# Designed miniproteins, single chains, continued (4), part 80

Each design is a single chain, and the fold is of that chain. pLDDT is the mean over its residues in the fold that is shown.

## One batch from the design tools (miniprotein)

Design m14943
Fold by ESMFold2-Fast:
Structure m14943 (fold): chain A 116 residues (1-116)
Amino acid sequence: PITIQESGGGTFKEGSSLTLTSKILSNWENVFQVGWYRQAEGEEPKLVATIDLSGEVQFSEDVKGRFEISYDKEKKTSYLKMSNLKKEDTAVYYSFAVDAATGKVYFGEGVKVTVV
């Protein structure tokens, strides 16, 4: 199975920026797409951003222009750069990776981001 290690998160002021990091620890050669979901308290999980191996990116409408996603294949690491933070960005952020052979989605443990 694909295993994932996340880092980043914490408490940040409105208008500031942070970068969440997700490293693929195993079966990285089977990954064809990575991305991030977020879940605010009392809400359904929502897709934030994706990037595939061709570099094609997708963003949810509420983060377009504020967030950037990248994937460093050599480091097996994806980055979600979150800029111009709003209180509405307060959520648990879950990175994911999609297995090319099975189509199965593997999630990280989640990182908490609080905007004050």
Scores: mean pLDDT 87

Design m14944
Fold by ESMFold2-Fast:
Structure m14944 (fold): chain A 66 residues (1-66)
Amino acid sequence: ALELSEERIERLAELASKYEGLPLEEARALVEAAAAGRLAPSPVAREIGETLNKIGDEIEAELKAA
């Protein structure tokens, strides 16, 4: 489980919605579940995890550029 701020969860949800084509509400729920370590093991959960890793790299690059 990761301790993420609400702002970071919201940012990750927006990016996950963009990359996976999920509704924002669904993406937010999945990001919150993943951060809490409560995301059920499934092919979808694995794909979301991969997307979150990619997004995390982009956010870190953006923060370093700021």
Scores: mean pLDDT 64

Design m14945
Fold by ESMFold2-Fast:
Structure m14945 (fold): chain A 50 residues (1-50)
Amino acid sequence: HMKVGDRFRVPLEKIEEVAKELGIKVSDLMIVSAREENGQLVVELEVTKL
């Protein structure tokens, strides 16, 4: 169970899938950082609302 303020890293292409699995709306996730890893964009997301 996620809490407001929790952070996790996910490939940009998987944001929607992971958000759905966690029961969180994508609009309630904030991008706090982004980096390219092995040719793929990976983002760190923070839960802003549940």
Scores: mean pLDDT 81

Design m14946
Fold by ESMFold2-Fast:
Order: sequence, then C-alpha cells, then structure tokens
Structure m14946 (fold): chain A 97 residues (1-97)
Amino acid sequence: ELRELLLEAKRNLLKGADITAEISEDPKAVYQKAVAASMLILAALTAYDLGDRQTAIEALENAKEIVEELRKIASPEAQEYFDKAIEYLDKAIELLK
C-alpha cells in the first residue's frame, strides 16, 4: 500500500511538472524541483524499509512542500496533478503514523 501510494504521488508529480515546464520561462528550475521531490519520496521509502518511520514522514512532508511550491506556478490543468500528488503524499504520511 505505501509503495503504491508513493508511486502514484510520483506519477502525478512528474505529469504536473511536464505540463508546468512547457509553459514556464525556466523549465530547468521546474524539473530540478520535481527531481528533488522525487528523491525525497525515494528517501522516504528507503527509511521505511530500514524501519525509520519518523525519517520517512519528514522526507514526505518535505516532498509535499516542494509540490505545493510547484502548484503555485502551475496552470489549472497541472494543479490537478499536483493536487493528486499531495493527496497521495498525505495518505502515505497518515499510513506511517
């Protein structure tokens, strides 16, 4: 369940980032933020596998902050994908508590 939630969060994050990059004056900055959030999702999964739920939660909360920043510069279409990514991250955080 956790792995599936994080995979869906990442898929929606990357789709939102692709749409946002197309209309952005700085597509490189958009992709750098998306990569950073994706790396935090991977770090959370790694921490969970090692039994460190607290580090996993902190990594996902940090990933969520980056997605929220991307959402602020996104079109309405891209915002729908970022909203789904945030929803999946929130479900993953709740599952870890």
Scores: mean pLDDT 89

Design m14947
Fold by ESMFold2-Fast:
Structure m14947 (fold): chain A 69 residues (1-69)
Amino acid sequence: SKKEEIERLRKEIERKEKEIEELRKEIEKLKDATSLEDIKRLIAAQLRLIGLEFEIELLKKRIEELEKE
């Protein structure tokens, strides 16, 4: 069960990393945004990216704890 839990957490990290990659592409497209609507989208994407990076770090810590058990 520990190995199965680690595998599920690794898959969750992979999903979040894929979302980060898509967000980075969106941010790159919006980097020269001059409209208020596009600037709002840029800020939202940047905040989501920061949140996902934080979530991945928590998942990595959980994997480390499970590996120590």
Scores: mean pLDDT 86

Design m14948
Fold by ESMFold2-Fast:
Structure m14948 (fold): chain A 106 residues (1-106)
Amino acid sequence: MEEKINEISKLLRERTPEGIDRAIKLVEELKKEWPNLSEEEQKRVRFLAEMNAGVEDLRLAVLRHLGAPEKEIEHEELISEFYRALAEGDFDKAIETLEKLKELVE
């Protein structure tokens, strides 16, 4: 499970439509497996997503402070929204956010 979150993070760093498509499939697999996970495993996934969301929120604040290009800010906002959705257990919103991210990088 931690391996799935780490793989998703690696795929998103590639900034390619193909990488995002693979990340979407991993989120769909996680959604399907979710009711079969223990409460401890669910809490671990949510914790990792919350940590990633926090890191991305800090990165977004830095990008805004430095006056980064609008497209770079929008990209980071979508990454942050994605991890926040995962932390909330909202897999449908997480997938929707990745689809928006894919459109941005195409």
Scores: mean pLDDT 87

Design m14949
Fold by ESMFold2-Fast:
Structure m14949 (fold): chain A 62 residues (1-62)
Amino acid sequence: SRALELEAEAALALMEYSIAKKLGDKAGVEEAVARLRRLAEEAERAGDLETAALIRAAAEAA
């Protein structure tokens, strides 16, 4: 499902965030957070408010 795809992409973005943060890659950190925010907006547009809320919470925690 699209919701599962969005969750998978968010998980990958969180992994990228973790790696970039450990390497001191500020640009990589910003790109990963921006990707999470875009995925949350996409879920909202699709009417999947539950998935959107989960992804947005992940972006705020990052």
Scores: mean pLDDT 82

Design m14950
Fold by ESMFold2-Fast:
Structure m14950 (fold): chain A 85 residues (1-85)
Amino acid sequence: SSVEELLEELRKLAKESEDEKVKETMERLADRLERQPDDEDLLLMGRSLVILYKTYKAHPDNEMIRTYLDRYVEGLSDYLDELEK
């Protein structure tokens, strides 16, 4: 399924990441999606994070891409924290 493929990709990218916050956020998102596979917002967020992270990996010296990734991860982490309340 599309969700299964997304979960595998998120967990794989989390293992590859040297950034603890990126790693943590990808794993947290994967865990939430595994519990709520029909959550359209979480699915969109997961797909967007995968695309953004792959873009960063292709252009690791691009400051704008790194800044966008950091901001996206922070916003997603905050959103996940709100869901845990």
Scores: mean pLDDT 87

Design m14951
Fold by ESMFold2-Fast:
Structure m14951 (fold): chain A 92 residues (1-92)
Amino acid sequence: QEQLDREVEAAAYHIAGVVAYLSGDYETAAEWFEKAAQAAEGPVAARLYTDSGRAYLKAGDYEKAIESFRKALELDPGNVEARRLLAEAEAK
């Protein structure tokens, strides 16, 4: 099924993002997490956008971090962590 195929693709992108993050390549990690979020839906996508934003924040790309956190909050407005991280990125 198309949804199952997208879930598998999202998981693969997420693993690629984690590997990049652990290697210190935060910009590449953020891009993989963003691709994972685009392949996922609902709360999983919101968490992946938050992970992408954290990676952009680590990379010093505050504009992209803000965009990722806003996307996470669009999908999950009650996410306290994404809201806190958005405020942190906006303060830079």
Scores: mean pLDDT 85

Design m14952
Fold by ESMFold2-Fast:
Parts: C-alpha cells; sequence; structure tokens
Structure m14952 (fold): chain A 87 residues (1-87)
C-alpha cells in the first residue's frame, strides 16, 4: 500500500540520517513522522500532503549534508516524489 511504502521510505531516511551523523533535531523530526505514519489513520490526501511537506523539508536540508549523504538522500526524495505522483 502507499502507506506501507511511505513507512519504508521514512525508515530508510532515518537510517541514512543516523548513519551520516545528521543534526539530532532532524533525526528526531523524521522519527516523529515515522510514528505518525505507524499510529495515525491517514487518508491518501493527508498522506500526499505530509509527503510533499517532508520532500520540501529534506530538499532545504540537502546543502547541510556531505556529497555522499546528499546523493543518497536525493534518491530517497525521488522515490518519495514517485509515491506522491501515485496518490
Amino acid sequence: SPLEEAIALVEEIVELLERHGADPFLVEEMRYVLELLKETELSDEELKQLLQNIITYLENALPTFSPEAAAELRKLIARMRELVEKL
């Protein structure tokens, strides 16, 4: 389902952020999003809005990462954009 795919993507983002030593605040924000996805009933419309907000937030954070981390994060953002287009 789109929700299960979104959960998997956010889990991969959290792992990437932790692995690359990202800002602890950013890691905590993404963990909060992960809990919302797991515990809250979201419509496709609400999920789409949330994912679009996450994409914008992460794109704004891209300049703070190493080139390696930024390249990996861009791939996850691209997958999240594809999910949004399917919703």
Scores: mean pLDDT 87

Design m14953
Fold by ESMFold2-Fast:
Structure m14953 (fold): chain A 67 residues (1-67)
Amino acid sequence: KQKRTAAEVLKLARDHPEAFRAAAEELGLDPEEVVELAKEAILNGKELSEEQLKALEELVEKAKELL
């Protein structure tokens, strides 16, 4: 679940950067910090907290609404 959510975040940042940025701003998140968090989860296998995982899931859903 965590790795899949993080991968979707990175894909949205790469393929749909404007929608990704707009979603992050609406949720009060820093787009650059979100990308770093997703990279750490995938590349280093870092376990995300429940709050961090929820934030990434909400970002993915919001970005998809803006497409």
Scores: mean pLDDT 79

Design m14954
Fold by ESMFold2-Fast:
Structure m14954 (fold): chain A 76 residues (1-76)
Amino acid sequence: SALAAGSGEVDLTGVPEEVALAQLEAALAAGARVADIRGSDQARVERLRALVAELVARYGPPTGGDLTIVVEPAAP
C-alpha cells in the first residue's frame, strides 16, 4: 500500500474511520513514523492524534520514514 512505500503525505479525506485506523495501525506496525497530522477537520485530526500516540506506545520507536497525514472536508 502507499503507506508502506515510505515517507510522504497520506490523505485520509473521505476514508471511513475504521479503514483509516486499520491502515494507520498497519503502517506503524511496519515502522512508519507519523510526523504530523493536519487538515481542517479538527475533530478528526484530534482523534487521529490520540490514536497515533497509542499506536506509537504499542509498537515502539519508528524505524521507517516520516508520514504527514492530511484530513480535509469531503468535496461538496
Scores: mean pLDDT 73

Design m14955
Fold by ESMFold2-Fast:
Structure m14955 (fold): chain A 65 residues (1-65)
Amino acid sequence: NEKLEKLKKALIEKYGISEEEAEEIVKIYESHENEEVGIQAVADWLEEKYGVPRDEAIKLVVESL
């Protein structure tokens, strides 16, 4: 999925997230059937592991998808 590859690349380039970690984030998003819940799960992961403010993380994910 080209959108998910774009999300992975954005995370790696902007936050220095490893390819393996970026792939795990994509899997978290894909594990949720509800798009809003998936976006929130990814934002939670970014906040917890990289200290990205929740609002900023949500905007980044939405802009990448």
Scores: mean pLDDT 77

Design m14956
Fold by ESMFold2-Fast:
Structure m14956 (fold): chain A 75 residues (1-75)
Amino acid sequence: SHVEEAERFEKLGREFEKQGKYELAGLLYGSAGAFYEQAGDLERAAEMYRKAGEAYEKAGLLERAKEMYERAEEL
């Protein structure tokens, strides 16, 4: 299901974030957000997009971070 896929990507994002692999964490959190959004869980989707934005900021990818924060705000 989209929720199970979202939870899998969220867990992977958290694992890579703990390793300091922030660009990969951002990609995985963004994917989790998209799957939660498709599942209709807009609250969890917004949380994941914010986490993706924070991860991209730590990676120095400021434009990607901005896109993720804007995506979260639109939900």
Scores: mean pLDDT 90

Design m14957
Fold by ESMFold2-Fast:
Structure m14957 (fold): chain A 63 residues (1-63)
Amino acid sequence: GPEVEEVTRYAGLALRAIGLGVQARLLKEQGKEEEAARAEEEARELARRAGLDAEAVVAATLA
């Protein structure tokens, strides 16, 4: 089976991407659109590194 270390790293990236997505949502609600855009871009980058689609990260943020 896969290494536990690899699975843990993958899960960590996914959770970080979701956290940044939530942060971007909150920043948008506060009118801080530039900060929100930066957080959203970081979330997309982490999602890509974790092998996730950007749509999956957006869906998780909206849930």
Scores: mean pLDDT 72

Design m14958
Fold by ESMFold2-Fast:
Structure m14958 (fold): chain A 65 residues (1-65)
Amino acid sequence: MMPSEEELEEMLKYAEEVLGIKVPLDEEFKKKVEEIREELVKKYGVDGEAVWLISVKKAVYEIAK
C-alpha cells in the first residue's frame, strides 16, 4: 500500500530525527523516495511499509549531501 501524505510526513519526521538532517517534503523528495523504493522492490522482491520507511531514510541522506 502506498503511504498517505500524512504517513509520509510521519516517516520523514522519524528519519530527520534519526539522521539529524531536515529536508522539505517537496516533489524532488517524493520522486527520490519512489525511485529508491522501486530499486529496493526490484532488488529484493519485497514491498510494504518497512520498504517505504527505508526509502524515506535513504532519500533524506542522499538529498542532504
Scores: mean pLDDT 73

Design m14959
Fold by ESMFold2-Fast:
Structure m14959 (fold): chain A 69 residues (1-69)
Amino acid sequence: SEEEQRALEEANRRGDEANELVKRYKELLEQLKAGKLSPEELDPNERRVVAALAELEGDAALAAELRAA
């Protein structure tokens, strides 16, 4: 039960970390949509993740723009 408890807590912690990263990338996506950022201001890793997120949310045009930068 202690091993089960630790495994569950670790899984929840990793889920929380993933949720915070998604929140950060969604914030970047919103700033791009608002014209507060240009694709060139993001690093290559940020552009890849935000492009994938934009595509997942149905914004294929913004995803293509991010991939072209």
Scores: mean pLDDT 77

Design m14960
Fold by ESMFold2-Fast:
Structure m14960 (fold): chain A 61 residues (1-61)
Amino acid sequence: EIDALIDELLAAGLITPEQAASLRKKVAEYRANDTPENKARLERIKALLEQLLADHRARQA
């Protein structure tokens, strides 16, 4: 799901391919070590990406 959000942000031109690659790397690192702390980090990243996409869509509507 986070990967889909990154793909949508990239397609919308809100992030660069380099930023998308960096985000995917961080997400993969957090997923590789399934701790409560890393789960909280993934939840925060997801919320931030969802908010950024929602704000963009709202401005285009």
Scores: mean pLDDT 81

Design m14961
Fold by ESMFold2-Fast:
Structure m14961 (fold): chain A 104 residues (1-104)
Amino acid sequence: MAEEHLKKGVEALKAGNYDEAIKHFEKAIEIGGDSNAEAYLHLGVAYFLKGDYEKAIEYFEKAIEIDPENAGAWFVLSLAYEKLGDKEKAAEYRKKAREIVEKQ
């Protein structure tokens, strides 16, 4: 089940085993289909922690396309753009994350 692979991926991520985490999150998408925002978010986090900020952005953008009200996804997207030196996009997406958290 997709949820079991999400759990195993998170466990691997916490252990610092980013490649194993990526495999589990990819399996969660394979089983759960293209609408698994949580799996895409975690894929982005795994790539971010590996220093692959461009791939992290791709997966965070997919998570946001599926679930645009996930403040955490906007926040980590902001952090990834900050790492790439895109201060303007980083500020824009951080504002979006804050608006979601502070709103109804």
Scores: mean pLDDT 84

Design m14962
Fold by ESMFold2-Fast:
Structure m14962 (fold): chain A 64 residues (1-64)
Amino acid sequence: AAAGEARAAAVGDRNLPYVKTVNKAIELLKEKGVELDLDELARISQLAAQGKTPEEIVEEILKE
């Protein structure tokens, strides 16, 4: 019953741009006809968490 940590609230703010980045990267990959498996989705999520742009994520997936 004590949520007084300002840094804990920052998790919510980070979730919003993360979700947008992941969704846009997935759309770009689907538009290029890339097959997305659980491993690919995990990679996309990891790159988005690192602050990569959707275009950078697509390029990293396509490099491999």
Scores: mean pLDDT 70

Design m14963
Fold by ESMFold2-Fast:
Structure m14963 (fold): chain A 86 residues (1-86)
Amino acid sequence: NAKEYYEKGLELYKENKIEEAKDYFQKAIELDPNFAKAWFNAGLIAEEGNLYDTAIKLYEKAIELDPNNKEIVEKAKKKIEELKKK
């Protein structure tokens, strides 16, 4: 399911397997387009690739999908603020 793909993506990301992590987060989003955490982590991948405008859009999507998740919202807002300075 989407959560299992997301968790595998996190494992790969911790191993610095960025391209593989990206594919797993994308699969999680395909299975559950409302999975805010997967959108947030897709933003982290875009940021690692210096795709700052893309990362901002992905972080904004994560906030939109789960505005009551204080942890994700705070992290995403900080990332958006930082990247808008670039």
Scores: mean pLDDT 86

Design m14966
Fold by ESMFold2-Fast:
Structure m14966 (fold): chain A 115 residues (1-115)
Amino acid sequence: MKSRVIARLESEGRGIRSRVVAEAREDGTIVVRAETEALDPSVSLRELAEATAAAVAGVVAEAIRAGYVPGRLLSLEIRLTDSRISVEAVFEGGEDEEEGRRLVAELAERIVAAA
């Protein structure tokens, strides 16, 4: 499947490295992939999850501003270790920006709840 990068974030601060990308696929789905890593053993899994949720929300907000609105969540995979969180979320393409923002807020809550 061909895909196009819509938005991305790479950041490092407070002992956490975050990498998040949002891509549009040819079928109209939106894929969000996030990986965050604790560079300092003092970083808690909760702090790592909160950083992951914030980074995901930021990247999806940029995607929405670019005209790519998430619809229904089709699949979600969250993988956790003591030092790393990986997230892959696949959404249908949507048209309602308010609903898209609500769905992303729910994803952010699920990321935090998984830790």
Scores: mean pLDDT 86

Design m14967
Fold by ESMFold2-Fast:
Structure m14967 (fold): chain A 60 residues (1-60)
Amino acid sequence: SMEKRRELAREIAEEFDRALERQKELLEKEIEELEEKGADPEKIASLRALREALEEALRL
């Protein structure tokens, strides 16, 4: 039924948001580690851009 399909879609969306949140946390930890090492500013900038994209996706 359409109602069951909508409910399942909502549950899938919620799980997807949780997966994005976990990925954001891992990415933030990687950024922090690289900043502490001070070794690759270009890679740090790239990862920060990816973090912003994940935050944007979570706001939608």
Scores: mean pLDDT 81

Design m14968
Fold by ESMFold2-Fast:
Structure m14968 (fold): chain A 55 residues (1-55)
Amino acid sequence: SDIERSKAAAEAAEAAGDAAAASTAWYQLGVTLRKEGREEEAEEAFRRAQELARR
């Protein structure tokens, strides 16, 4: 699914140490989760993106 692919991409970028790419990927995942009505998961993704963006 798009969510599974986006999550895998975000996790891969984070594992690679690319904070900027990981932040963007987590943010995009959050947007997709919100569109699907998965609000709690979207908030977690957005929080992760913000933490990575501060680095």
Scores: mean pLDDT 82

Design m14969
Fold by ESMFold2-Fast:
Structure m14969 (fold): chain A 87 residues (1-87)
Amino acid sequence: MNADPEINAKEAREIGEKGDDKSAIKPLIDMLLNDPSDEVRKAAAEALGKLAKKIPVEEAVEPLKKAAEEDSSEEVREAAREALEVI
């Protein structure tokens, strides 16, 4: 995975848009909870929401709740809340 936050955010968005496979869930959860960039964490939350429209992402519910409650960025918390609404 590229270390560039813009590239990682773009990759997360592409996984959400093109992904239809549960193997995408774990990398997105990792980005959501552990990436140092607010932009990447926000993109991961949005990607999980998009992926939820195609496949069950139940394992993302608890990570998204943590992000919605605990993330330092208001934008990330909002994106996580929106993703939870579509799951």
Scores: mean pLDDT 79

Design m14970
Fold by ESMFold2-Fast:
Structure m14970 (fold): chain A 74 residues (1-74)
Amino acid sequence: MKALVAVLTPRDPETVERAIAALKEAGAKSVRVIPTEDEDTVVILGEFDSLEKAREAAERLRQLPGVRAAAVTE
């Protein structure tokens, strides 16, 4: 069953690239950057094949410098 991890970061290139790299290392099959209505933030979505991998990724992303929030979503 496919699961998504949504990561909220500042619109800072270094923080965005770090979050993308962490999602890919955690096993994300695809990663998308979605602009928000807040010009200072973006949402990064990682797609995972399993809920367990998505949960592990979200926990890891929450610990990264500059990440504001990370959550598993459907």
Scores: mean pLDDT 80

Design m14971
Fold by ESMFold2-Fast:
Structure m14971 (fold): chain A 91 residues (1-91)
Amino acid sequence: MEKIKEEMVKVLEETAKKVREVSKDPQFAEDAENLLKSAAESVRKTEDLDLAHAIAQIALAVGSVAAKNRGETEAAKVFEEGLKKLDEIVK
């Protein structure tokens, strides 16, 4: 179970790094990174695997919607790839 949570955290951390690299707006990049960092901390503290997965999924989905609303097309793709990777972890 801890290994699965570590894989979820890695997806969130990798997504945060890639979002920072492709974002045009530095403020959006910082806020998105903070969102994913907060989600990673919550995943680490959550013992229930389904709840941990839901936290990670919601954070990535929120980031994707926010990126699309700001016209951050490449950042939105990065969040969507994170969601796909997260889905693969629990199969």
Scores: mean pLDDT 85

Design m14972
Fold by ESMFold2-Fast:
Parts: sequence; C-alpha cells; structure tokens
Structure m14972 (fold): chain A 69 residues (1-69)
Amino acid sequence: MKIDPEEVALALGVMLIALAKRSGVEDETTINIAKRLAKELSPEQVEELIKYAREAGLDGIAKAIEEAK
C-alpha cells in the first residue's frame, strides 16, 4: 500500500488540533508542529485544517497554519 504523505500529514494535523482543544493549550511546540505539518499539505487541506482549528477555538494554531502556507 502506497501511503500518501499529504494524507498522513492531514491526519496528524487533525489529531494535533483535537489534542490541543482537549488540553486548552496553544504552546510554541504545538504551533511549530502545526507549521511543519502545513508545509506537507495541499492548499485545500491547509484551508480545511484552518477551518477545523478555528471551529475548535484554536486561533493561534489556525494563524500558524495560515502563515506557513
């Protein structure tokens, strides 16, 4: 099975947002991981993660993803 790196990065991004929402913390480590993941995503996937992060109330992570695109 050929694993698509973009699909793996999107799944990791969704998990990161879910964990950050549960913890209520947007620290520099989480923001840096989000920026790194955004570089592996397509423009459409970046917009999906930004929307998900904003809906979760994680504006810092959403801004970090947007700045990394």
Scores: mean pLDDT 76

Design m14973
Fold by ESMFold2-Fast:
Structure m14973 (fold): chain A 60 residues (1-60)
Amino acid sequence: LSPIEKKIIDAMVLNHLEKASAAELAELLGVSQSTVSRALKNLEKKGLLVRLKDGRYKGA
């Protein structure tokens, strides 16, 4: 995992987030939504997260 991808997974686990949006994760991590959105797409491609119909992501 890249550093940002690891931070996203760690943030979701530590904050007990079953699902999260790019905006929620950007606020938690202090980074841009663009950075988080790219990392979320990569995590989905790797099979670690699944994108839901509402645009949020959850563990696969």
Scores: mean pLDDT 83

Design m14974
Fold by ESMFold2-Fast:
Structure m14974 (fold): chain A 83 residues (1-83)
Amino acid sequence: TAVEHVRKAYAAFVDGDFETAEEHLKKAEEIDPALAYTMRGWIYLEKEEYEKAIEDFRKALEIDPSNKVAQELLEEAEKKLKE
């Protein structure tokens, strides 16, 4: 499932394996692109790559404007970038 792929992506990210994380995010994107963009944005936020995080959260919201998690994380990333 998309959820299994995003879990594996985050586990790989925690281990510092960014290539494996991206592979699992691409597989998740084929199933649930809004979820995949939200998780990828979260990973960029953790890496303090705020501009990339903002871009991915905006893509998630273009697909699902009601995604409250993506909206909250977008606001956090924008606040971090402004500071």
Scores: mean pLDDT 82

Design m14975
Fold by ESMFold2-Fast:
Structure m14975 (fold): chain A 61 residues (1-61)
Amino acid sequence: MSVEEGVRRVKEEAERYVEEGDYETAASILRMASRALRKAGYDELAEELEKLAEEYEKKKE
């Protein structure tokens, strides 16, 4: 499996929580995945997920 496929799956999972109005869980999933990606050296993908998580966190208020 590619790292890009994993990132896509995480985004899809987070989007399902957003559809239910659970922005906090969606952001949490994205931040956990971002941290793992950074630790593995995928800084660009990690930054992408961090930005998406920040957007979802802003929408919860």
Scores: mean pLDDT 80

Design m14976
Fold by ESMFold2-Fast:
Structure m14976 (fold): chain A 94 residues (1-94)
Amino acid sequence: MEGLIRSQKNYYLGSLRSRARADTEEVAKAILAAGAGAIVAETPEGVFALIIADTEEQAIAAFRAAAEALGLRLTSVERLRDEGDNKEYALRAE
């Protein structure tokens, strides 16, 4: 499972993709329980989700919660960009 988190002026946008098959409702509930908003869809390639969160910590927690709902564990959070209000993170779960 791979993901990307990007900062906006007042919030964070995340995306994740997983080849795992799962109940999209359970993935969405896990993200919501972590304090983030979610749109979760099943695609031909597996599960896709969009995440919206107020903070970096909530965005990362939402990705971790989604990974756990998919039976996966968060293995890395890599900072790709950290320029004031412009932050970008790559995330991976296995």
Scores: mean pLDDT 79

Design m14977
Fold by ESMFold2-Fast:
Structure m14977 (fold): chain A 55 residues (1-55)
Amino acid sequence: SVEEVAEILKEALEKGFTREQARMLAIYHLTKKKPLSAEEVRKLLEEAERIIDEE
C-alpha cells in the first residue's frame, strides 16, 4: 500500500539514507512483494513521497 511505501521511505531517511537510496529501498520492497509495472511503482512512490512531504 501507499502507507507501507511511505513508512519505508521515512525509516530509510531516519537511518541517514539519501532520498535516492530510500527510493531504491522502496522499489526493492515493492518488487519483492509482487510484480509491478514501472508505472505502478512510480505512482506508488509519488503518492508516498507526497505523504512524507506533508509531514
Scores: mean pLDDT 76

Design m14978
Fold by ESMFold2-Fast:
Structure m14978 (fold): chain A 69 residues (1-69)
Amino acid sequence: SAEEERVIENAEKAIKLAEEDKDPEYAILVLQLTIKELEEQLSKSKDEEIKKRLEELINRARQLLEQLR
């Protein structure tokens, strides 16, 4: 769905922003919000390909959060 694609696109952008390390406090906030949004979408999605992509993004965002903490 368009909503699923939008959540994925927003997550990709948020992760890239965090990887650039421009502002660690802002990056942490963005990653926390991104993980929450991805987890909510994962709970609602029935598409296995979308679920796999959401899980991959959640893992990547969590790894970056761990690095920034």
Scores: mean pLDDT 81

Design m14979
Fold by ESMFold2-Fast:
Structure m14979 (fold): chain A 73 residues (1-73)
Amino acid sequence: YLEEMEKILDEVQKLVDENIDKLSSEEKEKIAKLYEEMLKLYDEAKENPEEAEEKLKKVKEIAEEVKAILEKA
């Protein structure tokens, strides 16, 4: 689960970096908050491996939100 979360975080970061110049200030702020939430979930999963599956599901949901914002831009 942790390795899957790392892959998702890396993919999202690359996608944001590729599209950052197309984003409005508001979109950048939303993405930054969503990414920070993903990082927090990742850190919590590292501390509580039993919750890693649940945290991974939440990370996937947030990643879809970020992708949706980037696709609209």
Scores: mean pLDDT 80

